# Designs tried in a protein design run: designed miniproteins, single chains, continued (4). Part 1

Every score and structure here is a prediction.

Each design is a single chain, and the fold is of that chain. pLDDT is the mean over its residues in the fold that is shown.

## One batch from the design tools (miniprotein)

Design m12001
Fold by ESMFold2-Fast:
Structure m12001 (fold): chain A 109 residues (1-109)
Amino acid sequence: MLSEDEQLHLKAAALSLAAVAELIKAEGSKEVLEALARSDTIDPDRFFFEAGVVLGLLAIKRALQMIPDNQKQTIAQHLTTAAEALDQVSLSKFRTLAAQAATEAVALS
C-alpha cells in the first residue's frame, strides 16, 4: 500500500527515531532534538509523511523543557501514535524503533 518514496521515507524516519532515542539516553540535548525536528524537507509527498515524526519529536522536545511526571507518558503516547500513523501496513521495524524511541523519551524526560 505504501509507495516506494513513502517506504524510503519510513526507513529514514525509523533511523532518525532510533538516533533520537540514543541521543535522549545520552544527555537529552535540546539543540540536537531541535535540529532533527527542523530538518525542513520542502517536498509535498514527504511533508504529509513526516508530519507524524515531526510531531513526535516536538513532543519529546517539550518534555525536555517540562518535568511533570504525568506528561512523560503523554509524550511517549504522542510518539507512538505518530509512528503508528506513519506505518499501518508493512514496516514492522519502523513501529519497533518508534516504540523504543517513545519508551526512551519517557525514561529520560
Scores: mean pLDDT 50

Design m12002
Fold by ESMFold2-Fast:
Structure m12002 (fold): chain A 69 residues (1-69)
Amino acid sequence: SEAIKEAVQRELTRLAIEGRIAPESVGPAAKGAVEHLNKGDAEAAKKALIEAGLSEEDAERVVAAGLAA
């Protein structure tokens, strides 16, 4: 879903501006999270985001943004 992709990328870009994820990690993290969210697997999306370097709290925020889209 383009809406999920846009919401996830927007939130990850915000976190990168705040220094909470490396800018070069935004694209791979977004791709992994979006693939899992499109399948309805919020837990797998969260795990992919944590593996990309996000804290658990930030990963939960990104997943919530995607699910709200």
Scores: mean pLDDT 85

Design m12003
Fold by ESMFold2-Fast:
Structure m12003 (fold): chain A 61 residues (1-61)
Amino acid sequence: MTITVTITVYPDGTVGVKLDDSFLSLTPEQQNLLMQKVGELVRELLAQGVTGTFVYDIEIP
């Protein structure tokens, strides 16, 4: 199942994350896996010092 994740990194270092509605149909285990992947992406973006809106299509098994 593919979940679209939108991550926005603001100039003040604040991060906004928006998940599509398909996230609510995932099992708790799948939700946890997705949130771990999102956390890794957020960490990488912050480490790079980038700002802006980034869209990812994440495939969950």
Scores: mean pLDDT 82

Design m12004
Fold by ESMFold2-Fast:
Structure m12004 (fold): chain A 99 residues (1-99)
Amino acid sequence: SVKDFDKAAAELSRAIKEVRKVDPELAEQLSEAVTNLVKAARDKDVENTKKYAEKVMELIDKIPDKELAERVRKAVQDLLKSLGKILGNEEILKIAEEI
């Protein structure tokens, strides 16, 4: 639902702000990768959605605070799941499960 998407987006924004306090460059890379992920998913571009999901996971692995890394991972997963449900796209839902 749109409510679930907005909630996930808000949590992701808060989590990325915490990343920015310790690693501003990583936070910018993560913000860009998430923006590209959402655009690809919205366009129903499964190939680019997979590529950007992989990039997001690589960036999450670089977050030193493992609790913060899990917050970012969960927020991205919830965001992509919500978008997949809104779009009725099973491939996007499968990609979300891999995050």
Scores: mean pLDDT 88

Design m12005
Fold by ESMFold2-Fast:
Structure m12005 (fold): chain A 63 residues (1-63)
Amino acid sequence: SDEEIREAVRTAEELYKQGKSVQEIIDELVARGVDFDLAYTIAQAIANGVPAEEIERILLEAL
């Protein structure tokens, strides 16, 4: 759902600010029920400096 995607992106942003690695972010999102491919895409985008709002927009338009 749209809420699940927004929550996943915000969670990834928070974890990245806490100094978590991309792999730790992926593992946490998957543990919360996020699909692996989505978790990977979100974590990589956050790590590459893509704004959270832009990640949300792209994912909500693509799904």
Scores: mean pLDDT 84

Design m12006
Fold by ESMFold2-Fast:
Structure m12006 (fold): chain A 99 residues (1-99)
Amino acid sequence: SSMEEAEKELAEIGAEMQERVRAVLEEVLGVAPEDVPGDWTLESLSPEKRAELLARLIEVLRETRAKLEELKAKADAESQKKIDKVIAALEAEIAELEA
């Protein structure tokens, strides 16, 4: 039961992160993510808009990591391993975006 609850909360945290990333992209780019051209790159943005996009994405990832750390503290050992892998992936993405 605790494993099923942790997996459900992990999925909900993931869905919230995706929704927040979508909102950031829509606000900064002025279009829905699905309407962004396939050949679009960060270089297509002005330096100011690129900095805004990166800063807002980093904030979303950091807040998502904090929620995952809270979930991990309450999770069973097997769910903690899965959550640790997601946290590690988010930490790697944050480091890349900060570079």
Scores: mean pLDDT 80

Design m12007
Fold by ESMFold2-Fast:
Structure m12007 (fold): chain A 89 residues (1-89)
Amino acid sequence: PKATVQVHRGPSGETVITMTFESDSAEPKDILVEVEVEGERHYLESVTMKKGDVATFTLTLPQPPERVTATVVSVETGKEIATATLRNP
């Protein structure tokens, strides 16, 4: 399993945070994505994925954050599958 997080500027001048997760599970599994921005905001999303599936999650903010942590967890076990953290310079 691979997770990546990127920050870029959207067409309306907003800050866009994109997390991409690629599954390597042979069977379909439900996953949750939790996004933490500066420790203040939490967003949970649920999607079912199997090997070769790629899911993209997008969060828009008015200003660029200094730190973003995106964590993929198993719905079945509550265990962390993958984590990606980005810090802006």
Scores: mean pLDDT 71

Design m12008
Fold by ESMFold2-Fast:
Structure m12008 (fold): chain A 81 residues (1-81)
Amino acid sequence: DLAARLEAAERALEEIDRYIRELEEAKRNNRVEELKKRLQEEDGGVSPDLDSLTLDELLAQLERQRRAVEAQRAALEAEAA
């Protein structure tokens, strides 16, 4: 149970980190709209409101999600210890 929740939190962090990196790369290459379409088509992925957010707001939302998952992981690690 606890181990499975830790693995899920780790996977969520990896996915959020990947999306943040992809957004930063898309910003550098002026491909943000292409990335937004791809993220909207992903089932079960990190799902911020892509239609109403600017790139900066989207990055801020993903950073908030990352912090929430990090806090969850830290709580689970403390429970495991």
Scores: mean pLDDT 71

Design m12009
Fold by ESMFold2-Fast:
Structure m12009 (fold): chain A 79 residues (1-79)
Amino acid sequence: EPPARLTVRVRAGDAASVAEVWGKAVAAYGGTPEEVAALEAAVRAGDDVRAAELLRRAMARAPDAVVDAESSVPATEPP
């Protein structure tokens, strides 16, 4: 089944802190330092669209992984 939607968004106004959060998400999914650096650069520039595209590329390695940095998926916690 195709993925629903991967939503990546800038939560904090300061690019530095947002870049770190997104970088850690990519690294947690097995991203390379080059991918992390590219994502950080996009986030620091305030390009959430660019960052989302970079994250989608990283997710190609781990399509089953989820982003805990900021996602719009509901909590998966059954009673």
Scores: mean pLDDT 56

Design m12010
Fold by ESMFold2-Fast:
Structure m12010 (fold): chain A 73 residues (1-73)
Amino acid sequence: SKEEELKKVEEAEKYLKEGKLEEAIKTLRPLTDKYPEIKPLIDLAEKALKAGDEEKAEKALSVAIQTAKRLLS
């Protein structure tokens, strides 16, 4: 449901604010099947995090969260 999906987006936003980037990525990943617009942003965040670029990962996750909120509005 949209309510469950929104709750997952809010959970990911909380992880992002806490600096738990890997947990934020894992929380948002299941949404990429239904909302393919988010997938490139999650993939970018994961790649950036693996490369040690936490700032780039945070920016990509922030855009993914904002995009998800717009799609769920």
Scores: mean pLDDT 86

Design m12011
Fold by ESMFold2-Fast:
Parts: C-alpha cells; sequence; structure tokens
Structure m12011 (fold): chain A 101 residues (1-101)
C-alpha cells in the first residue's frame, strides 16, 4: 500500500527532526518541519489521520525517554507547530480546489 510508504517516510522525518532538536540544530529542524507539514497537509483525509496517530506515538515515546525538560518542551512545541501548519496547508489546498471548481 502507498499509504504504508508515506507513513514510514513521515515517521523517519519526525525522528530526524527530534534528533536535530536534541543536537541544537533548530534551523534545520524548523526547515524539515515546514516541508513535512506541507507533505502531510497535501494527503487524503484518511491518510492524514493515520499519519497524525503515527506522529503522536513517536513524540510520546521520545518524550518518555527524554530527561532534559528544555528539550522536552522544544519537542512538544515542534509537534504542536507541525499539526497547526499541516492543517493550515490542508485548508489552503481545499480553498484552491473550491476556487478551481
Amino acid sequence: SSDKAIIEEVAETVKKIIELIKEGNYREAVTLEIGLAFTIGSLPKDVFEKVKKTIKKIVEDELKKEKDKKIQKKIEEMYETLLKNSEAFRETFEWLKEKMA
């Protein structure tokens, strides 16, 4: 299933963003987050919901392992921003579809 491939790619990208946050490479983490939010926002609704569940699980697992409260906060902020940006891109795609109809 093409759904499985995109879910796995999203999972690996989220893990990479978390690694960059832990390394203090916030510029690259934000750049990847924006690109990922665009990708997620462009997905069909059913795939988007599966991706959201996968991201939540990865974030929860990483927060459970992380002992640095500052890093935990940055991971949480990244997760919230990723979801907000994904929804914003999705709304933009829906607006464009309505304008083209």
Scores: mean pLDDT 86

Design m12012
Fold by ESMFold2-Fast:
Parts: sequence; C-alpha cells; structure tokens
Structure m12012 (fold): chain A 98 residues (1-98)
Amino acid sequence: SEEKEKIIKKYEDILNDLVKRGLLTPEEAEALKKVIRYAIENGKYYKNPKNGTINIPLTLKDFEEVGISEEEAKRVFDKAVRLGLILKIAEDVYVISI
C-alpha cells in the first residue's frame, strides 16, 4: 500500500543518514532495512494514537526470518539499542520507533 511505502521510505532515510554520519555501517543499515521492510509488509507495526509515531515490535527471530545469521542479528540489534533506534519498552519487549 502507499501508506506502507511511505513508512518504509521514512525508515530508509533515517538509516541512510546514520550511515552518512558514520554511526552505522552499510551492512548494518542493510540488515535493519530488511527487517523493517519485512515487518511493515507483514503488518507487524502499529501507530501510537497520541503522537502518530510508528512502532515496529522486534525480536531477534525477525532478523532470522529475513536470512540474517543469529550472530549478525545480535550484533546489529545491540548496536541499534545503543543508538536509540530500538527501545526497550517492557521486559523482553522491544520496538523501533520514529
């Protein structure tokens, strides 16, 4: 849908900016793009009704579903948490929020 393409583009623009700023490698950004695209295309996201932010719930398993190894998934996930791209919102509950 046009709405899904808009959301994907917004995340891709953020990830591309982080690569330009030296905060992500191109390979790390590509892994995150694959997981985000997969989640959005499969409807695995919700809109916060208060502020309109798009939240994508994420697990390490979602990286495996797009063909990323467990070792690479953990490395990219941990880095995205350190950068504030992935937020822990409860025990064992993580989201990407824009």
Scores: mean pLDDT 84

Design m12013
Fold by ESMFold2-Fast:
Structure m12013 (fold): chain A 80 residues (1-80)
Amino acid sequence: MTAQQLLDQADQLLKQAEDALKQGKYDEAIKLAQQAIQLALQAMKLAEQAGDHQLVLEAIGLALRAIGIVFDAEQKMKRK
């Protein structure tokens, strides 16, 4: 699998996590966001090996967005 394919899958999981968060499904949002982080880290490693610095930065950005979803969902669960 290419780094781009892994990043595309991570982006789809991130969108599903955002939708779950909007629906108040915080546990599902965390699960999907964690899966997106794992795929983004794999994409980053493959992009690094290929010397694709742009794709490395995109993978890092996606992982940071997914971490933000995990944090937001956890905070909303604690304050309910």
Scores: mean pLDDT 84

Design m12014
Fold by ESMFold2-Fast:
Structure m12014 (fold): chain A 86 residues (1-86)
Amino acid sequence: MIKGTLIAGDGSVAEAVLDKEKNVIYAGPAVDISKLRVGDGVALVDENGEPLAGGTVTEVSPTKARVVLTFADGRVAEGEIVQGPA
């Protein structure tokens, strides 16, 4: 688990936790997952503000979004953004 900050395409910013093994991002309540759109950009930075991953939303549902993530090392993986606890 890697702690960081998620920046959504609408400019909203939330605390986030990346499960790198599952490619799941748990986003805090300041980012409303239900407002994400297919094609939206997202960015994930670590606790020091360094880039960790960038992504594009590929699929949306009321409770989660699917994303293609490109990590700072150039690795590409499918993942999910899930609304974390309030």
Scores: mean pLDDT 81

Design m12015
Fold by ESMFold2-Fast:
Structure m12015 (fold): chain A 70 residues (1-70)
Amino acid sequence: GPEEEALIREIERAARNAIAVAEAAGDHKTAQEIRRLAEEGIRAAREGDLETARRKLEEIDQLGVRAALL
């Protein structure tokens, strides 16, 4: 539905931004972890598990912030 589609788009956007920051910092392992979290979050959203999808989005945002501080 619209809520799942909006959350998927937000996860994709957050992941792209966080991956770019991690890769610019030379942290390729964190970039790979963010990709995995995005895949898990998108899958959860498609299955209607919005709680899990939101947790994965939060984890992506936190990793992006941590990468930016390095």
Scores: mean pLDDT 88

Design m12016
Fold by ESMFold2-Fast:
Formats: structure tokens, C-alpha cells, sequence
Structure m12016 (fold): chain A 94 residues (1-94)
């Protein structure tokens, strides 16, 4: 796998943060809540706002999900459903 994007984000209760990346093909998103109490939803969203894939991560846990993408620019959105913490997200090309 090739690293396409990597971000570490701090989120508070009810907060959302996002970053953009450009990619194509089969990707794996790996998200970890590395500190704090946050339960977060991590999603990949296209330029029209459509959700292509998502996962929920509990405090101290890691989740992953795969998405198949046409060439383009996409957004990773990280939403704190509850709590606050630090979230690390890796986007890997498979």
C-alpha cells in the first residue's frame, strides 16, 4: 500500500474537522482515536457531498474501511459523536 494522505486532528464534542486528498482506485482508510474520550465517525465524501464509506472509532481503538474511487478530489470528515480527543487518519492506496 502507498500512503496518499495522513492527518492528526483534535476534535471536541460535536465538532467536525476535514481534510482533502486527490486519489483514484481502491483505497483503505485507517482511523485511530489515539488520546482522549472521543467516539468519532470518519467518512469519505465526494465533491458533491455523497458519503462513499465510513466507520466509527471508539476511544483507544482503530478502525478501517475500503472505498473504490474514480479519479478526483475527496474529503475525509471526522465528526466527534461524543467526547473529545486526538484522531489520526491514514489514507492508503491498495
Amino acid sequence: PRLVASETLSVGNGESKSFTFTASGRLRVVASVTSGTATVKVSVIDENGNELGSGIVNPGETTSFDVDLAPGTYTVRVEALSGSGTVTVLVLEL
Scores: mean pLDDT 84

Design m12017
Fold by ESMFold2-Fast:
Structure m12017 (fold): chain A 108 residues (1-108)
Amino acid sequence: DLEEELRRAADALEEVAQLTGSEGLRDAADLLREAARSGDPELAKLASMVALGQLLRAARQSSPEAAALAEEGMRRAQQLQSQGASAVEIARLLRETAERVAQTLRAA
């Protein structure tokens, strides 16, 4: 379910924002919620890629381990997008990446 993946991704991004102080991640979480409400898969893909970029920026400023996870997530998302992957696949990858980044930052 695209709406569920976007909502869960937004929740994970808010957790990373709280751990890092990143305003960009709060804005990205709001954009994901807007995409979820719209039902537009192209907006969902765009919002997910913007969110991955903000996640990568915050992770790079926080922890080498978190940065490596975010870099891998971005690389995989770009590959999926180039292969014409669905919005739900990209949103799921964002959620999984954000959850792993949050877990890594909590363990620090």
Scores: mean pLDDT 89

Design m12018
Fold by ESMFold2-Fast:
Structure m12018 (fold): chain A 82 residues (1-82)
Amino acid sequence: MSREQLFESIDADFRRLSEILVPKTLEMLRRGDPRAPAVASLALFASLASGDRETAIEVLEAVIEADPDDETARALLEKLKA
């Protein structure tokens, strides 16, 4: 496998992971599941790694709605919206 093919494969894997985890993360946050912050971090990482800024913003907004005191999530959201 070439470095270019590996890079494209990894990007596709992160996009697929984002597609799977984002809807589940939003539901878990809505339900107040104690695992939601960990899954949200994975969904956020996958979205950012695949270049999907819009989905990353959506995940961060959902995290802030569930935990308004999350300073790290607010700071990251501000940077992504700039």
Scores: mean pLDDT 80

Design m12019
Fold by ESMFold2-Fast:
Order: structure tokens, then C-alpha cells, then sequence
Structure m12019 (fold): chain A 99 residues (1-99)
């Protein structure tokens, strides 16, 4: 839903800003994560897993602790708003990106 995407994007943005990232990087990352999760909630799980995992992988290269926190936020959001199968697929993709 649009509300779930907005709330998630805001939470990701706040985590990045509070961790010292620039507004530009925080907005871009929050948008990428938000768009990915929106796609997953609309049934586009495969492309959404790719978008989310690529965003997490890039974030991990900059700050592994922040990448893990963002990954946890995404898993929490998807687990509350998606099927068990979609949640598992997204969770596996995030765990792979964090490795």
C-alpha cells in the first residue's frame, strides 16, 4: 500500500540521516527501498527482491551496521504486510546481500 511505502521510506531516510549519510544518499536509498517493497506488496516479488538486495548491498559497502538495520526494517515491514512465501523470498535476498 502507498501508506506502507511512505512509512517505510521515511523510517529508512531517518536511519540514514541519523547515521551521518547525506540527504541525497538518504533520499535515494529510501526511495529505492520503498519502491522495492511497494513492488513486492503488488506481487512483483522477483524484481522487488533484486531492487531491495542491490540497494542493501550498496549500503553494506558503505556501512555494514546501517545496512543490517535497514534490512531489519524491510523484513519487519514485509512480514507484516505480505504472504509467508514473499516474506521468505525477500528475507533470503536481504540475508544474501548482507553476507
Amino acid sequence: SDQVQRDLSRRVYDVLINSGFSDRIARSTAAGIGDGVRGALQGNVSSSSTTISNTIRILRSRDPDVARRVGDIVVDTVSQNSSPSSTQSITDSINSALS
Scores: mean pLDDT 87

Design m12020
Fold by ESMFold2-Fast:
Structure m12020 (fold): chain A 86 residues (1-86)
Amino acid sequence: GNKNINRAVALALRGIGVAIDLALGRITPEEAIREAEEIIKEAKKIKEEDPNAKPAADSAIKVAEFTKKMAEEGLTGEKAWEAMLK
């Protein structure tokens, strides 16, 4: 449905924002992990309820998992920014 696709796209954009904030050192790794895990949880629920939202939801999960890995590896500020650009 349109609403679920729009929600999944919003989660993907939110995931990008969390990655940028982490890369710029604007949020803590713990905050980034928490936000990423919530995005993954919501995106998994959306794609389970609406298969048409799967591509957008999968994108949100992929971005959030990348952000979580950056935070877990202690990649913050300058180092996180370099990792995001690669």
Scores: mean pLDDT 80

Design m12021
Fold by ESMFold2-Fast:
Structure m12021 (fold): chain A 56 residues (1-56)
Amino acid sequence: SKEEYDKRVTKALEELLEEANKRMSMAKTQEEADKIREEWDQLAAEALKKVNEEMK
């Protein structure tokens, strides 16, 4: 059960991380990179909250 929870969390974060990585590779400046990181952090926190609420 805990193993499946960890796997689901990892998968959800992986998708968000892949999108963030793609955006980061297109960032021209450190300011843009920082903004992408901040946005990813927010999306990751929300995704984790959703998985936690569903699976606990």
Scores: mean pLDDT 77

Design m12022
Fold by ESMFold2-Fast:
Structure m12022 (fold): chain A 84 residues (1-84)
Amino acid sequence: LKELIDKAIENARKAGHPELAKLAVAMYEAARELGDQELYELSVKAIQALANGDVDRAAELVSEALARATPEQQELIGRKFAEL
């Protein structure tokens, strides 16, 4: 997974959207802490999409995850994002 995250960060930076990789990783960390399977699956798919250079797909997955996120998930994602 570390190699996928590193590749996702690099590809997002090259595409001019470094914050997108940071947000996807924050979602992944939040999902693991909360035990949320749906958020976990969306975050992993977003990281994989970025690692494959599919920035548009990653943005869609991140947008879907944020739209579905509970207030608790949003607060934790925000804290994880700030730590990255």
Scores: mean pLDDT 83

Design m12023
Fold by ESMFold2-Fast:
Structure m12023 (fold): chain A 117 residues (1-117)
Amino acid sequence: MKEQELADEKKAIDYLEKNIPRIVEVAKKYGLDVTEEEAREAIKTFKEVSEKYPGFLSKFILYLLMEAGSRGLKPPYPLELIEDVFNRVAKMFGIDEETKKKLLPVILYLLELTFGL
């Protein structure tokens, strides 16, 4: 289990580093003004969070799917729902507000990849 989670997170990081312009594009689609430098910082922050808080991404996706299902929503999910669930799960792991803001562009891109958006 732990080795699989690490392998999945490493694959996500490798994919993110190759797709910085796409992270910027997806963030802009959700109304976020993000530079390529901020996207690079978001990837570094995501790596740090993945190492410090194993299972954060998996728990976030699970809670997002549960909440969306309870509201009868299908992808693409509204930013308000994504932020609400992200804030709840981040609080469970003790992730601070600054780190959450830096992570959001990467989270949006990973959701687009996960749901084929």
Scores: mean pLDDT 78

Design m12024
Fold by ESMFold2-Fast:
Structure m12024 (fold): chain A 89 residues (1-89)
Amino acid sequence: SPVEKAREAAVEGAKQGTLDGAIEAAERVSKYMGGTGGGDAARANYELSGLTPAEAVISGAAQAGYDSNTPEALKAARAAMEAATEVGG
């Protein structure tokens, strides 16, 4: 399901512990929701706020959910954010 794919992408990106991994993971999350720009959001929030790579994945997933604003996209964004938080904590 898109929810499960979004979780898997978020976990992979958070585990890499790199900015590039976070950007790619956040972009994959947005694409599983039928959108784009999760990676750009992760990059911008990382640069502006000094986030960890896991926090950058969380911010990109949140933006992807907000931009898509469908029940399934919000569910997948929440699942991705929870999974990245678990890896980063």
Scores: mean pLDDT 78

Design m12025
Fold by ESMFold2-Fast:
Structure m12025 (fold): chain A 79 residues (1-79)
Amino acid sequence: AKELVEEGARIEGARTPGVTEEQVERDIAEGVAAIEAASEEERERIRRAVEAALLYYRLVEEEGASEEEALRAVEELLA
């Protein structure tokens, strides 16, 4: 879960003009702290949400899928 959150935050930070590496690392630290404080059930929900976000990013950016196709894949993953 933590590794997926870190990867997602770094990808988002790299795509956002004007966001510093310091801001990205701060957001990662806050996200990791929240995951560590969360219950096992909440961590699983966070893990699924981050995995879905990374799948959307991969399909749109890497495989050239439409937003509609990527959203369907995310919906199937979360079902």
Scores: mean pLDDT 68

Design m12026
Fold by ESMFold2-Fast:
Structure m12026 (fold): chain A 79 residues (1-79)
Amino acid sequence: ALAQTLRDYLESLGYKPSQSSLDWVSRRVGSRTSFSPDELRQLGLAVNGYDMAQRMPPGGGRDALIQNADQYVDDALSI
């Protein structure tokens, strides 16, 4: 449910996320079924950040993008 909700949200903004990034964020969020617009915005930023990380070679830049994506998930869950 969350992966589809995030896909629909991001595609409404003109962004097509990867399934792997949607699955990564969904596993990290767990079994929640309802999200505010602010939570969806933060989770959308996490998906985008993880997509960007997957396009980079291993190293500090990729690790920083993954850490930032993790932080966006944590921020969403704190709203």
Scores: mean pLDDT 82

Design m12027
Fold by ESMFold2-Fast:
Structure m12027 (fold): chain A 93 residues (1-93)
Amino acid sequence: SKKDEIIEKTLDKIIDELAKERGVSREQVLADPEVQGRLKVIKGLLEELAKLIDNNTPKARERAQRLRETLHRIVPESLKPIVDEAIEELEKK
């Protein structure tokens, strides 16, 4: 789906940014267990957000807001623009 494509592109951008910042290859970044754990959490939160965006209920909106706040809290400063772009793209219909 388009939302799955957005999430996959977002994870790729995160890996690329981390590789750039660390001066290492994408493969080296992906071999890091901490990175693997963080990517799984970010993917899960983005997938949950994408599901909630399809529901126009007050409860879904409140939960979506909490997920946005969590995403901002758990990612390093350098990754916040990438995550913000992903959230914006997921919220566009």
Scores: mean pLDDT 84

Design m12028
Fold by ESMFold2-Fast:
Structure m12028 (fold): chain A 97 residues (1-97)
Amino acid sequence: MSEKQKEELKLVAARILIASGTDEGQITAIELLGKLLNSEDKEIRLAAVEALLWVGKHGSEEARKKVIEMLKNAIKSTTDPEVRKAAEEALKEIEKL
């Protein structure tokens, strides 16, 4: 299995954990998505930002705080301007809530 296929499976796993509606599931999903922000595949990095945005908007207060911290760290560390822009837009949407 390629690294991209493994990361796509992690993204699916994160989405399933989010859909479980449990606090533990959301926190585990955020940790998986945080690792995917460092993927070599831009599509996977952008999908991770989108999934983090969803958790930040619909998750618990603790999940939202963790998403905000993770997006702020991603903005500071990413070398990809499109990922940075997506993370900045996601952060702005979450902070409006």
Scores: mean pLDDT 83

Design m12029
Fold by ESMFold2-Fast:
Structure m12029 (fold): chain A 90 residues (1-90)
Amino acid sequence: NPVEEDRRLVEEAWKLEPDPNTPAYARLAALYDKELAELLRELADLGSQGVKFSPEALEALKKALDAIEEGKWEEALEYAKKAKELVENK
């Protein structure tokens, strides 16, 4: 499966060449899910603007990142959406 092979290659690249301006996990996600990559960038931008994440939002973000590490793009997208919703609900 070409998608699974590309995923594996990007995961190895992420381990070797982290990008300080764009999180490596966002680059990994962009190959398989553009919406996930955009959500991760939006969450990073909110953090850089000084928005504090609730414990629930941080847990959702952690689950999204864990799902990316496991190649579970659909789960990662769901958790990233949840993290953004929790941050936006003041």
Scores: mean pLDDT 65

Design m12030
Fold by ESMFold2-Fast:
Structure m12030 (fold): chain A 77 residues (1-77)
Amino acid sequence: HMSPGEAHLAATREGFARLRAESPELYDGFAAVLRDAKGANAVYEAAKNPEKAKSLTPAQRGAAELVRLINERGNAT
């Protein structure tokens, strides 16, 4: 029923919900990075293309890697 993009967003949301339950402080830190629209776009692009991660700050790169891992786990078929 969901498009691939919607499935990835659902998996990311579920992963962040779990992270928030287990480590609220870490979740809040990553959420702050993602709330900046420009930073959020850079993080999501880096999660999709690892080469773009090289131009990010360490915090943004960490957020991009987390998004990638959540999406990969959600799409484990």
Scores: mean pLDDT 65

Design m12031
Fold by ESMFold2-Fast:
Structure m12031 (fold): chain A 81 residues (1-81)
Amino acid sequence: AEAARLEELRREEEELRAWAEEHRGTPEAQRELQVRVLERQLALARELGDEAAVARLAASARELAARTGDPRFAALAEEAE
């Protein structure tokens, strides 16, 4: 059932966010977590066909790439566009 899968994905999303909060103690850990969260959110938005969410997340990835210089954010933005 679609509903059961969406509940599972929502639970995984919340677990990722809780894990991200837990590990925000250092700038390096924060960057790693931002990459993981964006990657998961982009995958979910694409699966759901939410083009507005994909565009918004791609913009966030580009902003983070410009701010941090981390190529992982640039790669995520390219995948979304």
Scores: mean pLDDT 73

Design m12032
Fold by ESMFold2-Fast:
Structure m12032 (fold): chain A 103 residues (1-103)
Amino acid sequence: MGPTDRGRLNYVNHMVDDMMNQFSIRNGTRKTYDIMKRMYGLMSRVIQRAIAQNRWVDMVNTLNTLIDMVRSGSPVGNLVKVISTIMDSKDVKDFKRLLDQLQ
């Protein structure tokens, strides 16, 4: 991985951190923290695949849409539809399970 690829990875990781911060900490529970750790692990896998497939622009655009939707209080079903553009069906199911546990 070259210096430019590391810069892209760092940029997308900061976007994921912003998105996760919008979901959590308002309820301050150990359960919420454990769920967020699992979501970070899932998003890390998705980011690595998108970079390997040269789809980082799609990733950035999808994450911007998700961040805006989370800020607006969009329903879990709408978040799942958007994230499905960058995740495989297994990762989408895992993401939905984790989101359902946060509500």
Scores: mean pLDDT 68

Design m12033
Fold by ESMFold2-Fast:
Structure m12033 (fold): chain A 82 residues (1-82)
Amino acid sequence: SMLHEKLLELFEEAKEIVDRTGTSLETGILRGIGEIYAGIGRMLNDPEMIVKAIELYIKALEESGQEEEAKEIREKLKKLLE
């Protein structure tokens, strides 16, 4: 449960940055799919689905030119999964 909670916190961090910076169609599609995975992960209490949501949001950050933010979120995700 602690891992699930930490993954949701990391997803919300990534989401805040994407919502502020991502305005392209590409980032919109990645956000949409990421929100679906996050919704399923919350509903089923499935940390794997939250990881997929975070990965999609990392890609959205990369597509929006937020490369440093994408790297920071990716490093945080890696630490949670180790």
Scores: mean pLDDT 84

Design m12034
Fold by ESMFold2-Fast:
Parts: sequence; C-alpha cells; structure tokens
Structure m12034 (fold): chain A 60 residues (1-60)
Amino acid sequence: MKEELREEIEKLREAAKKVTDPALQKQIDTMIDYAEGLLEEGRLEEAKRVIDEAKKTLES
C-alpha cells in the first residue's frame, strides 16, 4: 500500500509538470505535498483520499 501510494504521487508529480494553468498546477502541487506528508505520517487512507482528489482535479 505505502509503495503503491508513493508510485501514485510520482505519477501526479509528472502530470503536474505538464499542467500549463498556473492556478491548477499550484493546487495539484499543494495536494501532492499534503498527501506526501500524510504518507510519511502513516495516514495511508487519508493520503489515498488526497491522491484520488488530485487525480480527479487533473481529469476535470
């Protein structure tokens, strides 16, 4: 699980680099940083929720 969430965060970071809208990029970067913090604290379910919201935001 934790390794899978780290892979999802890496994919989100790569996707964020391709975002041309600065407001959207900042939003995604903030969500990624928050999810990474949750993951390091062992709050895996909360990290997963933030990752899923970031993915949804990118797909919008």
Scores: mean pLDDT 80

